# Designs tried in a protein design run: designed miniproteins, single chains, continued (4). Part 11

Each design is a single chain, and the fold is of that chain. pLDDT is the mean over its residues in the fold that is shown.

## One batch from the design tools (miniprotein)

Design m12347
Fold by ESMFold2-Fast:
Structure m12347 (fold): chain A 93 residues (1-93)
Amino acid sequence: SIEDKIDELFSKIAQLLTEAAKKKKYSDEEIEEMIDFIFERYLKIKEAVKNKDIEKAKEELEKLAEYIKEVVDPETAKEIEKLLEEIAKLIEE
């Protein structure tokens, strides 16, 4: 299902962010805050998709993309942006 694909893509995003943050020597507390932010966006995107609110889902994806650019290295940010673009394409189907 589309929901299962979104879940898998968010799992990859969380893994990439955690690995990048550990390499940058962020504290465990800072990493937990980053994961909490991703999880909050994930829940809002899933609810928006369930409600067929594509604009709301895209808004939450954009917020997540901007946050990622601020907290991880440019290479990791680019990889996560590709995964977010895949989620955006799935919700437009």
Scores: mean pLDDT 85

Design m12348
Fold by ESMFold2-Fast:
Structure m12348 (fold): chain A 93 residues (1-93)
Amino acid sequence: SELDKVLDAFAEKVKAAKDGETVEFELPDGTKISVKKENGKPAELRIELSDEALEELLAEPELPEALKERIRENRFIDTALYREIMQAILASM
């Protein structure tokens, strides 16, 4: 799909990036993703949500209200918040 091609292109940019380099990518809905590479791995993640992506994420029943409040106030997800979101979703499964 077009989304798969877009994600593959982003993954290839991250793989090709040098340590300390930040790769930035914008999704068709306006969501911006930034990844900083350190020691050959993604080290810092920042996702700036579009209004559509924000509403979809806030509608997730598996997310604790405290995490939804943090997302709503900041409109971005950093590495620490991303980890907390993933842990909450996995714990709900």
Scores: mean pLDDT 73

Design m12349
Fold by ESMFold2-Fast:
Structure m12349 (fold): chain A 85 residues (1-85)
Amino acid sequence: SLEEELKKIMDELKKRNEELQKRATVNAARASGDLAIKAVEKGDVEKAKRYVEAMKQLAESNKDVPEAIKAAEEGIKRVEELLKK
């Protein structure tokens, strides 16, 4: 029926939208890490700390996206190691 066909299309669009949102979240975590490293390279420690905080908040807000959590944790560790030197 048309109703069943429309429901299947809407379910597929929802799944694709969720996939795109997860990819965007992972990309945001990676971009925040890269921007934090650039801030450290410029001597802007406070800006780097703000990106670390943003990555922590992103991981906490996206506990259902393990790839985003991993990207955020890896970014945080890279920045923290640079800040120790």
Scores: mean pLDDT 86

Design m12350
Fold by ESMFold2-Fast:
Structure m12350 (fold): chain A 74 residues (1-74)
Amino acid sequence: LSPEHQRRSAVLDEILARMSEIVKEAKAKYGENLSEEQKKEVTERMIEEVRRIGEEHGLPDLAEALVRWLRREE
């Protein structure tokens, strides 16, 4: 695999793992049934982390695509 392909794959895996952690933390803190306000807080937290990871690895385009997808869930 090219270095670019390897980087994108690794960064995507890191983002997905972090989003999974955020969901697990929210479920531990708020229980299984999140309110609409709590869901919005979780989504905003995911957006912040996705952008941070994307910027850290020089892949802001990948981060922004995921942010647009997350925003549509609101």
Scores: mean pLDDT 78

Design m12351
Fold by ESMFold2-Fast:
Structure m12351 (fold): chain A 55 residues (1-55)
Amino acid sequence: SELEIELEVRRALAEWAKANNIDLSKLSAEEFAAFMEEADRLAAEIRAQLRAKRE
């Protein structure tokens, strides 16, 4: 279901953030923007992969 895909995306993003241990308070505005753009890109990629597995 769509809900299952969104829950998996959220879990994967949380694990990615924890693994990278990034201190958001120490990022410049440009670094923060790049970090958020990467997170959005990963979310889209994971979502696409999960949808491709549905039959």
Scores: mean pLDDT 75

Design m12352
Fold by ESMFold2-Fast:
Structure m12352 (fold): chain A 78 residues (1-78)
Amino acid sequence: SAEKERQELIERVKAILKELYKKANITLSDEKIQEQAEVLAYTALKLREIGDKIQELIEAKKAGDEEKAKEIEEELKK
C-alpha cells in the first residue's frame, strides 16, 4: 500500500540521517530525526510524482502529440 511504502521510506531515510549526523559529529534527538525523515520522504514522493509527469510530457512532445502534451501541462499547473 502507499502508506506502507511511505513508512518504509521514512525508516530508510531515518537510518541514513542517523549515519550522516554521526559522521558530522552532530547529535539530534530521535524525534527530530523522525520529523526530518517524514518531511524528506514526503518531498521525495511528491518529487517523483512530478518527475513522472514531466517525463510523460517530454515523451508526448517527442511523439508530436500536442493535445496530450497540453493535458499533462494543465495537470502540472493545477
Scores: mean pLDDT 83

Design m12353
Fold by ESMFold2-Fast:
Structure m12353 (fold): chain A 94 residues (1-94)
Amino acid sequence: MKVKKGVATGDERSGVVGAGVYADTPEEARQGIKAALEGIRKAGGKPVGETVAQSADGYAGGATFVSDNPREAALAAAEGIKKAGGEATYTVTP
């Protein structure tokens, strides 16, 4: 699996965490989001949903969830994407 780029974001005020990936194929985007969700499950986050949409330059996948520990959940999402062969960054807003 190869994801071109991934991003995980957390908001400590709301507990909302987002994960996004970009890939050349919808299957790769789904695999990237699946890897992010696996990381989140390991960190105790509650998944809400996932989507994959076609963009002009390829495919974008997204997932949203809620966690009482959004920093750890965002980091776990980014680490999940990295383990699945993608590049990922994470950011947490206080």
Scores: mean pLDDT 69

Design m12354
Fold by ESMFold2-Fast:
Structure m12354 (fold): chain A 82 residues (1-82)
Amino acid sequence: SHMEELIQHIENGLKEIESIKDEKEKKEVLLFMVRKLLTEARRHNLPEELIEKLEEALEAVEQGNLEKALEILREIKKTLEE
């Protein structure tokens, strides 16, 4: 399902981010990942609440608040697994 693919993309992305030590590279990878997730969520008409959370994560990355962005992504993954 599209939800299972989204969960897997978030899980794989979070693992990749944990391996990155450089904050600039981490921000660039997070930015790419969140934009891709948001595009896929919109394309597959996923719930508006999920799209809003992904938009909040994107804004956090753009503001340089990577910790907030990661927390939002973890919350999304937890909600989708329930």
Scores: mean pLDDT 84

Design m12355
Fold by ESMFold2-Fast:
Structure m12355 (fold): chain A 80 residues (1-80)
Amino acid sequence: MKKSKEELKKELKKVLEELKEIFKEYSEKHPEYKEYIDRGIEVMESDLEQILNDPNTTVEELEGVLEFLKGLIKKMKELL
């Protein structure tokens, strides 16, 4: 089922917030990595904002990013 760009953008923002919470939980368990994790989150937020604000970004590209972030969430949950 093909989602609209607006639905994908909304879902991407929601998935990013979930991923940020997972990384916060991980950094609480491993405070030695907190600074590295915080920096990674900032870069990821910046990159996603650029993708979301680019009018030439395709539905297929947004779906690919969404699949990647969902996969990352699954892997990170295994580390908690």
Scores: mean pLDDT 79

Design m12356
Fold by ESMFold2-Fast:
Order: sequence, then structure tokens, then C-alpha cells
Structure m12356 (fold): chain A 69 residues (1-69)
Amino acid sequence: SSAEAVKQAVRDNVETEARRLGAKADLEVSAERVSDDQLRLRVKTKITTDDPSATNLERSFERVLRVAP
């Protein structure tokens, strides 16, 4: 589905960035259909290093995307 494709693209992008930084990314991605051709995407990302003393980084965003009905 288009929602799954969007989730996968977000995950791939974040995992690529985390790998570049030598870190691990945990993703919570939700996609909610708000109309026939729109999805509301919410993403929460937690980036964790393998060093237990390091500070974890959290990011979140929300967007409405147009998709095929």
C-alpha cells in the first residue's frame, strides 16, 4: 500500500543517517487515512548509540501526504 511505501521510505532514510553516525535508530511510524487521497503521517524516531553513556536523540514530525485513493 502507499502507506507502507511511505513508512518504508522514512525508515530507510533514518536508518541510513543512523548508520552514518554509528548509531541505531528505533522508529515508530503511523499513517492514518484522513481523506480518499490523503494520509496523515506521524513519525517518532529515537536514535541510540551503542555507548550506554551517550545521550539519546529523539525527533518527531507530522505531515499530510497526497496518495492515490
Scores: mean pLDDT 71

Design m12357
Fold by ESMFold2-Fast:
Structure m12357 (fold): chain A 75 residues (1-75)
Amino acid sequence: SQLEEIRAALSEMDVYEAALTAAFAARIGNDEVAEIARQHAVEKGADPELIDRAMEAAKAGNWEEAVKLVREAAK
C-alpha cells in the first residue's frame, strides 16, 4: 500500500528528512502522511513543538518559515 511504502521510506530517513516530509505533506493537505512523518521525526529526536509550528507554517503557505522551523527541530 502507499502508506506502507511511505512508512518504509520514513524509516530510512534522517531526522531532518522526516521532519521536512511532515512539512511537505502538511503543505499539500495530506494530513495522514504529515502525521506519520511527524511521528517518525519525533522518534528520531526532532522537537515536537517546532515540527508542529513548521507544519502550521506550511499549511499557511509560508514555506520559508516552515523550512527554517524544520532545521531548528532537527538540531
Scores: mean pLDDT 88

Design m12358
Fold by ESMFold2-Fast:
Structure m12358 (fold): chain A 61 residues (1-61)
Amino acid sequence: MKDMILADLRQRLLKAGVPRSEALKIVDEVAKASEGKTLGDQIQLADDRYAEVVAARKAAA
């Protein structure tokens, strides 16, 4: 299940126009941050990181 959340995060980042190398780095950061955490914590971390990336892109426009 955790692998599915990370795969979904990667796909969402790519759809948002994030470069593949950067999307992989973000997914790896979320994976490391969620080590030993619950599934819910990993979902929250993934959603928070995605929102942060989207907000940064919007602010740069």
Scores: mean pLDDT 78

Design m12359
Fold by ESMFold2-Fast:
Structure m12359 (fold): chain A 59 residues (1-59)
Amino acid sequence: MTLSVTIETKDPDATLEKYTKVLGFEIEEILKDDRSKGGVVEVVLKRGDLRLKVTIKVT
């Protein structure tokens, strides 16, 4: 199962740390990695049979 979520934040690193360190997801694929202001970070995270596509818009 693949879910998707879009997050707007000034700190994409903190958002990814929350999903990987706190919620136990692993990074399966990095689709986009622009952490500058106005950039987009897009990753596919996996935990068991769950896949989560996270789109981070850097504000």
Scores: mean pLDDT 82

Design m12360
Fold by ESMFold2-Fast:
Structure m12360 (fold): chain A 71 residues (1-71)
Amino acid sequence: DERRERVQKALLAGRRDSQRALAERFGVSVGTVSAARAAVAKKLAALGYSQREIADHLGISVATASRYIRG
């Protein structure tokens, strides 16, 4: 989805706003933001980044990053 891809690009660029703030900014649901975070986490994991590095990049806990990678 074009909007989901825009959210993913913002997250990859280091934007660390809350799920609600990103949803409002991009005109998408909170679920779409969560899906975009999961997609970015999986992409970074595929590139060899650790759960800690992904968590730090996205501004989330290591546990949340782990759930996104596995999901």
Scores: mean pLDDT 77

Design m12361
Fold by ESMFold2-Fast:
Structure m12361 (fold): chain A 77 residues (1-77)
Amino acid sequence: SLQQLQAQLDQLQAMLAHMEANRELLRKRLAELEARAETVKDQLIVDLLRIAIESEEFLIERLQQKIEELQQKIRQL
Protein backbone atom coordinates (compact mmCIF):
# COMPACT_ATOMS: atom_id res chain seq x y z
CA SER A 1 0.00 0.00 0.00
CA LEU A 2 0.98 3.65 -0.34
CA GLN A 3 1.06 3.97 3.48
CA GLN A 4 3.54 1.05 3.78
CA LEU A 5 5.77 2.44 1.00
CA GLN A 6 5.77 5.91 2.63
CA ALA A 7 6.70 4.35 6.01
CA GLN A 8 9.60 2.47 4.36
CA LEU A 9 10.74 5.68 2.62
CA ASP A 10 10.69 7.60 5.93
CA GLN A 11 12.78 4.86 7.61
CA LEU A 12 15.35 4.79 4.77
CA GLN A 13 15.62 8.62 4.77
CA ALA A 14 16.21 8.59 8.57
CA MET A 15 18.90 5.91 8.10
CA LEU A 16 20.54 7.96 5.32
CA ALA A 17 20.67 11.08 7.56
CA HIS A 18 22.29 9.03 10.36
CA MET A 19 24.89 7.52 7.99
CA GLU A 20 25.73 10.92 6.44
CA ALA A 21 26.26 12.36 9.95
CA ASN A 22 28.51 9.40 10.83
CA ARG A 23 30.55 9.88 7.61
CA GLU A 24 31.12 13.57 8.51
CA LEU A 25 32.37 12.55 11.99
CA LEU A 26 34.78 10.04 10.39
CA ARG A 27 36.04 12.72 7.95
CA LYS A 28 36.64 15.18 10.81
CA ARG A 29 38.54 12.52 12.77
CA LEU A 30 40.66 11.70 9.69
CA ALA A 31 41.53 15.40 9.15
CA GLU A 32 42.45 15.82 12.84
CA LEU A 33 44.66 12.70 12.84
CA GLU A 34 46.41 13.66 9.54
CA ALA A 35 47.25 17.11 11.03
CA ARG A 36 49.30 15.48 13.84
CA ALA A 37 52.92 14.27 13.70
CA GLU A 38 52.71 10.69 12.38
CA THR A 39 54.01 7.44 13.87
CA VAL A 40 53.66 3.98 12.23
CA LYS A 41 50.62 3.43 14.50
CA ASP A 42 49.03 6.75 13.44
CA GLN A 43 49.54 5.86 9.75
CA LEU A 44 47.78 2.50 10.28
CA ILE A 45 44.86 4.26 12.01
CA VAL A 46 44.69 6.75 9.09
CA ASP A 47 44.53 3.83 6.61
CA LEU A 48 41.81 2.06 8.65
CA LEU A 49 39.81 5.30 8.90
CA ARG A 50 40.04 5.81 5.10
CA ILE A 51 38.70 2.26 4.60
CA ALA A 52 35.86 2.98 7.07
CA ILE A 53 34.93 6.20 5.18
CA GLU A 54 35.03 4.35 1.81
CA SER A 55 32.76 1.60 3.20
CA GLU A 56 30.33 4.19 4.61
CA GLU A 57 30.26 6.05 1.24
CA PHE A 58 29.46 2.75 -0.54
CA LEU A 59 26.54 2.07 1.83
CA ILE A 60 25.25 5.67 1.49
CA GLU A 61 25.28 5.35 -2.33
CA ARG A 62 23.37 2.04 -2.17
CA LEU A 63 20.83 3.54 0.27
CA GLN A 64 20.34 6.62 -1.98
CA GLN A 65 19.64 4.27 -4.93
CA LYS A 66 17.02 2.35 -2.89
CA ILE A 67 15.38 5.63 -1.80
CA GLU A 68 15.19 6.83 -5.44
CA GLU A 69 13.67 3.50 -6.57
CA LEU A 70 11.06 3.67 -3.78
CA GLN A 71 10.25 7.33 -4.61
CA GLN A 72 9.72 6.30 -8.27
CA LYS A 73 7.31 3.50 -7.17
CA ILE A 74 5.32 5.97 -5.03
CA ARG A 75 5.10 8.43 -7.98
CA GLN A 76 3.66 5.64 -10.20
CA LEU A 77 0.77 5.09 -7.74
Scores: mean pLDDT 85

Design m12362
Fold by ESMFold2-Fast:
Structure m12362 (fold): chain A 89 residues (1-89)
Amino acid sequence: DLKEKVRKLIKEVKELLKNTKLEPERKEKIEKMIENIEKILASSNDDLVLQGLLNALELLKESILKGVSVDEVRDQRLDALAEEAERNR
């Protein structure tokens, strides 16, 4: 159940946000992203949309854990996916 996975990951990200010392600007940005994800989750049951929310939450989780911006995590993830695609050819 993708909705259940999204809800579980939202809870994990919120717990990380509470337990991690972040600069106010970064915390506010992440909180707004979580609010948007929750709004989309409440209004959709589309598997592609739900998969997109899972991907967004994973990026937020890594951003918090690594202490880097979401944009930086996204770039790192894209680089890793490109390398994996080359290895699987």
Scores: mean pLDDT 76

Design m12363
Fold by ESMFold2-Fast:
Structure m12363 (fold): chain A 92 residues (1-92)
Amino acid sequence: SKDDVLLAGLFRIRDVLEEAGKEYGIPKEKVDEMVVEIAKTMRENADAPPEEQLKVLTEKVEELAKKYNLPEKVKERLIELVKETVRELEKA
């Protein structure tokens, strides 16, 4: 289902953020806040077309990267996971 695809994408994003938190010393509370913001954006846009979901999720990742000072490589990996998740949504 589309919900299963979104949930799988969110778990992959969470795992990347948790690993980045350990590597770059980002507190777990801030990692959890970023995951919640992405989950909220996914939920609020679940019924939007895939192209709109890609746009809003990419914008949210860029916003969070700036707010939490994420390394460029972490931001790029999160955007890659967003693109993969949206491609899977188009098939669901």
Scores: mean pLDDT 87

Design m12364
Fold by ESMFold2-Fast:
Structure m12364 (fold): chain A 58 residues (1-58)
Amino acid sequence: DEALLEAAIAAIRAAAEAGDLRRMEEVFKQGMSALNAAGAARLAEAAAEASRRMRERA
């Protein structure tokens, strides 16, 4: 699970850096389906931070 969580967070960050909201949402949905509740919570926090960084760049 930790490896899956790290991969999902990295993919969300990469999508956010590319400005690709659709990919960020797809990675988030796939991760949420694959992770347990604790992992899903950490992924949600990472997605919120990535979204905030996207707005700061824009």
Scores: mean pLDDT 78

Design m12365
Fold by ESMFold2-Fast:
Structure m12365 (fold): chain A 68 residues (1-68)
Amino acid sequence: SSQAQAVFDQLMSLVDQTLRDHPDAPPADVQQLMDLVGQAVDAYENSPDPVAALQQILAQVQQLAKRL
């Protein structure tokens, strides 16, 4: 779906930008971002409601990015 693709692209762009803005981020926070990326890939491919799942994961990425 185009909506799921758009949310996925937004999530991946935010992760990429967060890592670029915080190259010295704590390893634990980098690992959490990578875990969220893995969850996003799984949700996009396998979720019965990928839009809702991706929006929830995007919210978690946004919270983590604000904490850095």
Scores: mean pLDDT 89

Design m12366
Fold by ESMFold2-Fast:
Structure m12366 (fold): chain A 90 residues (1-90)
Amino acid sequence: PSQEEIDEDVKLALIEILITLMVRYPDDLAATQRLADRVVELAKELSPEQQKEVAKMLRDGAERARAQGHTDVADVLENAAKEIEKLAEK
């Protein structure tokens, strides 16, 4: 694969890890917001198809957080998903 393909795959893998951390460790909302901001920043450099995949991962994470009673974390994840969905529509 090309360096560009590797860089995109690395960003997608990092985004998956960041979303997992936000759902697994919901106790620090400020840290959750910082991780969400990082996900949005990384997603700006991805293809529209990958951006849609990231938005789906964020929404799935938000559902899981909400089911666990972490509604503030769920809101952060949903807001990040909405921002990335707007990026994919450009």
Scores: mean pLDDT 84

Design m12367
Fold by ESMFold2-Fast:
Structure m12367 (fold): chain A 63 residues (1-63)
Amino acid sequence: GMRDQLLQLIGRILSIIGDIFDLEQQLKTASGEEAAQLQQRIAQLEAEIDRLLSQMDQLSSQM
């Protein structure tokens, strides 16, 4: 049902947040090109979270 789908999306978002945290830890010691690549990867994961949040909003707005 819709509730189960929302819980699945929440679980996916939490997993991605964990991945971002790990990349941000790596970014603390990175410089130059490596730092740029890590920042780009973080931005891609943030875009994925935005997509999932939009999907959750669409599901929640259904009457």
Scores: mean pLDDT 83

Design m12368
Fold by ESMFold2-Fast:
Order: sequence, then C-alpha cells, then structure tokens
Structure m12368 (fold): chain A 78 residues (1-78)
Amino acid sequence: GEGLGLYAAQQLRRVAEKASPEQAKVLLEQADVLEEKKGDSPDEVVRTVEEVSRVLAELGVEEQARAILDAVRAAAAA
C-alpha cells in the first residue's frame, strides 16, 4: 500500500509531541485509528482524517487538524 494512513498517523503523533496532555491523548488515539486504515484507499483515508479533524477541532486544535487534513488531501491527490 502507499502508506497514506501511516503518513497521516505519523503527522498526528508528531503534533502530539508538542500538544497539551489532553490534546496529545486524543491525537495518539486517533493516530492508532488511522494506522489501522493503512491498507484503505486514499479516499477512505481522507474521509477518516476528515472525521478525526472534526473531533480534534472540538478539543481546540483546529489549526493543527486543518494542517493535517490539507497535507493528507495533498498526498492523496499526488
């Protein structure tokens, strides 16, 4: 597989290293979900990241969530 889900999971884990403890917990949990989807199609990974971004926005990490979504969409389109 292209590893798009793994790439998205890695982005979430990177953000978690610099996030608050509360934000980091959710970022790591969502990274595990994305890692489970590493074999999915690019469109399926993008849909998962869109749902993850919605959850992260509710926790106040809207800018980080948008940046990850934009990066994953760009990678999926390449």
Scores: mean pLDDT 74

Design m12369
Fold by ESMFold2-Fast:
Structure m12369 (fold): chain A 80 residues (1-80)
Amino acid sequence: SPLEREGGLLHTVTGLLIAGYDFEIEWLKKNGGDPEKIAELEKKRDELRKIHQKIVEASTLPPEEAEKVLAEVRKELDKI
């Protein structure tokens, strides 16, 4: 199903973005990075974690409701 494939792709991409932010945050913390920059990256990571959770929740919904959630996820990702 196209919906299932889209959900899988969004889940994978969002997970990779979270992992990338986690690595950058830890790198900055270990190397005396700017606390304000670290806080901004943590905020973006936390927003991505909420989006990732919505994708997981969409997998438990009927197809019509899942489609609406994935459309919202796509719009939220475009803002990050």
Scores: mean pLDDT 89

Design m12370
Fold by ESMFold2-Fast:
Structure m12370 (fold): chain A 62 residues (1-62)
Amino acid sequence: ISEEQKKALLEGGKKAEEAGVRAANAGASADEAQAIGNRVFEETAKKVGVSPEEARKFVGEA
């Protein structure tokens, strides 16, 4: 993973978590908030050319 991809994935993970928190604050269930976060993260990974699986592995190590 390039430094550019790494930075994008870390920012994407942060935004995914923020999106989930915003959804929960708006009354979404835990499952709904998780689904929203997962969608945002997967979209970010695809945008930077990293599979969601590889992106999740990388963020889990950070």
Scores: mean pLDDT 76

Design m12371
Fold by ESMFold2-Fast:
Structure m12371 (fold): chain A 79 residues (1-79)
Amino acid sequence: FKELEEEVRRLIEEMRKAGVPPEYIEAIEEMVEEAREALKQGKFEEAERILRLAIEFAKSLIEFLKEAKERGLDPNATG
């Protein structure tokens, strides 16, 4: 759990550096809170599953935004 939570924290920092809109960062933070709530209820497997989904979602957003910045901000700039 701690390792997954630490990875999500690191990804949130990467999202901020990449310029991901605050709305998406808030969504990831809400997933972390859901995982913490599941952990408080003794649902360890559910908590880990939620954190794993948050990690995948964050990575996807970071990659998408990097590609969008290189390809979409200027019609003449493609890389």
Scores: mean pLDDT 75

Design m12372
Fold by ESMFold2-Fast:
Structure m12372 (fold): chain A 92 residues (1-92)
Amino acid sequence: MKKEIEEGLKLLEKHLKENPVLSLSERAQKLLFEAVYEYLYAKEASERAKKIYELLEKILNETDEEKRKELLRELLRLLGMSDEEIEEVQAK
């Protein structure tokens, strides 16, 4: 389990760096990785943590660029970013 979790996080980091639609500020990336880490290492995951994981899987499997961007916006809101912060991060 732990090795698979670490490999999954590395693959996600690589995907975020290589995919311009998922290009995030350092702040957004940090919040994303912290939330994924919390979910994957928790003995019992909260409903919020489960939603974060499900959204991440949907983002990674989504082929439509526009839908992927919408899913990312939903994820960032769930991570505690305001709509104004999300707009600023994605507009740059």
Scores: mean pLDDT 65

Design m12373
Fold by ESMFold2-Fast:
Structure m12373 (fold): chain A 67 residues (1-67)
Amino acid sequence: SAEPLDEEFLEEFEKRGLETARDMLATQAERLGYSEERIERILNADREELREWAREIRERVERLRNS
């Protein structure tokens, strides 16, 4: 059954999504040889900063796949 979505549910969902995105991007950055300092910045990044990190990491992954 479909439950109605309220603001509290959406806020919690967004918070969990942000935490998951930080963990995933930090893991990818570690695999790509990013410095500990950069990984710490990713783990503390807000949503807009994570979008920038995701773009940078995506471009690096694509470059590695084509080499």
Scores: mean pLDDT 74

Design m12374
Fold by ESMFold2-Fast:
Structure m12374 (fold): chain A 80 residues (1-80)
Amino acid sequence: DKEIEELKKKAEEYRKMAQIASANYVKADYNARLLEQDPSKKEEAEKYRKLSDQYRTLANEYRKIGEELEKKAKELEKSK
């Protein structure tokens, strides 16, 4: 079924986007922690902290969308 296939493809796409955002979160968090050890780099540390928080939020949002799309695909499969 084309509709179920499209939902599964979108779910996989969002899952991949969540994985990328999660990886970017980990990198930004690591950089923030390193910079936070140096008082002279406080402004740079704050930028990486904000970036880390943004990626964390984005990863959670993409994961939720992917889960919702998978749920819709499963519901359509049960209806057939």
Scores: mean pLDDT 86

Design m12375
Fold by ESMFold2-Fast:
Structure m12375 (fold): chain A 61 residues (1-61)
Amino acid sequence: MLSVEEYRERVLELVEQLREVAGASTEQVILFLEHEARLLEPVDPEYAEAVREVAREVREE
């Protein structure tokens, strides 16, 4: 079972893989995360918030 904290950690790992392996730009990663958060919001709002927090951290570069 993944807690919200564990889920956030997995999202951060995914972000690093997207940037390092796929060469995604910061803007591309932010857009992806914000889109995923919108999809999660009606089902798992706590997980959507965790994704938004990661997007905010990525926005800091």
Scores: mean pLDDT 78

Design m12376
Fold by ESMFold2-Fast:
Structure m12376 (fold): chain A 125 residues (1-125)
Amino acid sequence: MSPFEILKEVAEKIAKELSEKAPDSLEIKLIFTESDNGTTAVAYILAIDKKTGKVVTSGTLYLQLGDRVGAVFDNEDLDIRYATKAADATPDVEVIADSLDSPEFIEKIIEVFEKGIEEALKRLG
């Protein structure tokens, strides 16, 4: 399996688990893309308010060929910004792992995103 295929499978697994845990007011949407130079694959995980259609929190899972794998989020211990991170943007929080399919990495990503959803819900009402 290619690194990009692994990224897609891991992102789909995370998005599915988040969709099962999310309240009915939110839609979890997954967008997969690759950089123009083919060196980076990115999965955007978006939590969208169904009433407004606005993104209330987001995470970006990325893989850079020959360099690193990780995920980027807004501040892990602070307020989550309600925007999709670009693959080349400076992350507020970065989680780096030796492997995309590591259970510890997946659990950490889900935990950070669940916190983002919880904070978003507090702001919505």
Scores: mean pLDDT 62

Design m12377
Fold by ESMFold2-Fast:
Structure m12377 (fold): chain A 76 residues (1-76)
Amino acid sequence: MPEPKSVDEYIEQTIKELREARERSTDPVVQEILDETIRELERLKEDPNATMSDAATVVTAYAIRAMAESKEPFLI
């Protein structure tokens, strides 16, 4: 369920955390997936019809993909 926060604030916070995760990652595959996730979230931020659930779904899907494709485990 959506929390009492704006979608833009949620997306901005998530992008910040993903950028920090990218800087800590040494796996180039994980870095590429994080970059793609950040770009997708930036697109959602510009979409007035986007919901917090849409942002959460994007993050979750990319997290699963990164974990499956990385040679090193990472945590989000």
Scores: mean pLDDT 71

Design m12378
Fold by ESMFold2-Fast:
Structure m12378 (fold): chain A 91 residues (1-91)
Amino acid sequence: MPVVEVAIAAPPGDPALEEIAERAREAVEEAGAEPRVTTVEDDSLTEPGVGFAVTTPAGGRGTAHLRGRPSLEELREAVREALRQAEADAA
């Protein structure tokens, strides 16, 4: 089971932080992967951001990122893209 690292950063006190974290976790689990979610409040930001990173045992790497308040469907596509990149990057 691949592990997908999810990094979510948002301005301090943004209520979207937890909402995005829950949706991202759901999207990763639905893709058949294990989510590792990290949330950070960053006062230099004006809007939330979500980054996905995956590394396969073969050394393939994949990433995807979204800004603002992505829907579950947008998060699903980002997770699939990161997983596709990692598979393609594997030698």
Scores: mean pLDDT 81

Design m12379
Fold by ESMFold2-Fast:
Structure m12379 (fold): chain A 100 residues (1-100)
Amino acid sequence: SLAEMLRRMAEWVREVADRVAAGELSALEAAEALSLLAMWLSVLELSKDKLPAEVQELLAEARAHLDAAQAALDAGDFAAMAEHLRAAAEKLEEMARLLE
């Protein structure tokens, strides 16, 4: 289900955030993780008109946190990147709860 996919995405994003915070990812690996998340959000955004309005709002918030995580990575601020990734994961989990 979409809810199960979103929960798996949230779990993976939290794991990436923890590894970023621990200094376990290179800048390239961090950039690759952001690119993958961006692709997944883009797929969801293609069908956003079929989602409830509150889920669309959470999707927009997840995208904003992804953009902020990218800006933090570009600035070399891995702590800020990890915080924004954790926030994005929380939004994905909230979306999953609303979709069952």
Scores: mean pLDDT 89

Design m12380
Fold by ESMFold2-Fast:
Structure m12380 (fold): chain A 73 residues (1-73)
Amino acid sequence: MEALRKTQEIQELLDEAKSNEDLVIEYEKQKEAFEKKHKDDKEGVQAETRAMDRAINLGKERAKEAEEKAKEL
């Protein structure tokens, strides 16, 4: 039973890492699309891209933490 629970916990952590990686990819796509769409609004682009960069970095950190926890189990 414990081995099965451990496998489930590892899978949940890997799924969490994958979800955060997918979020990073989506935010990177949104950032590119936003920059292309709002090329004439430098201040708005900078404010929004800073928020997206923070979300991308947070997603990368969470993905790494989840992957490291999965390796420890």
Scores: mean pLDDT 79

Design m12381
Fold by ESMFold2-Fast:
Structure m12381 (fold): chain A 66 residues (1-66)
Amino acid sequence: MEKIKKFAEKLIEQGKFLAVENLADMLAAQGKKKLAAEIYKKLADALKDSDPERAEELRKKAEELE
C-alpha cells in the first residue's frame, strides 16, 4: 500500500488535489477504507493552511471510514 500513498503524495505536490480526493473516494468504494482514510488525512494536512474548510471536510470523510 506504500506505492498508492506515494502516488497520492506526488499528486499533492503537483497540486492535483481533486485527483487525490477521487483516488481516496474510489478506494473507499472498493472497501479499502483504512487506506482511503489515510489518503484523505494526507490531503487534509496538505491543505490545512491554504484551504482549511476543505481540509475539515476531508478529515470528516476520513473519520467516517474509521
Scores: mean pLDDT 81

Design m12382
Fold by ESMFold2-Fast:
Structure m12382 (fold): chain A 110 residues (1-110)
Amino acid sequence: DRDEFLRTHGVDGELVKEMRKLAVKAGLPKGVATGMASVAAGGEIGESLGRMGLSSSGLSDKARDYVFEKGKAATLDNMEAVAKEVLEWLRRAYEAGEIELHPKLREEIL
């Protein structure tokens, strides 16, 4: 049972859903928001799945690692603020030439 397996490894699907909503509300693209929320609220399995999701969303390795660490530190109470910080960092780092973003992510973030 996938849902039992995820629960046993500390994955709270309801918390992931609520944190994803807050990250999207802050302006993060759905793929990045989903990955970040999975890292924040998904325990061991959520961290692994979230890291893969962030990579698949079109973030470069440096950008993925930044969002991953911010997601690990995020809580339900601060997710919207952390997601806004992440969005502003992604914009500044891209403009400074420090990270690469897939063209579709650039359209959503920039």
Scores: mean pLDDT 79

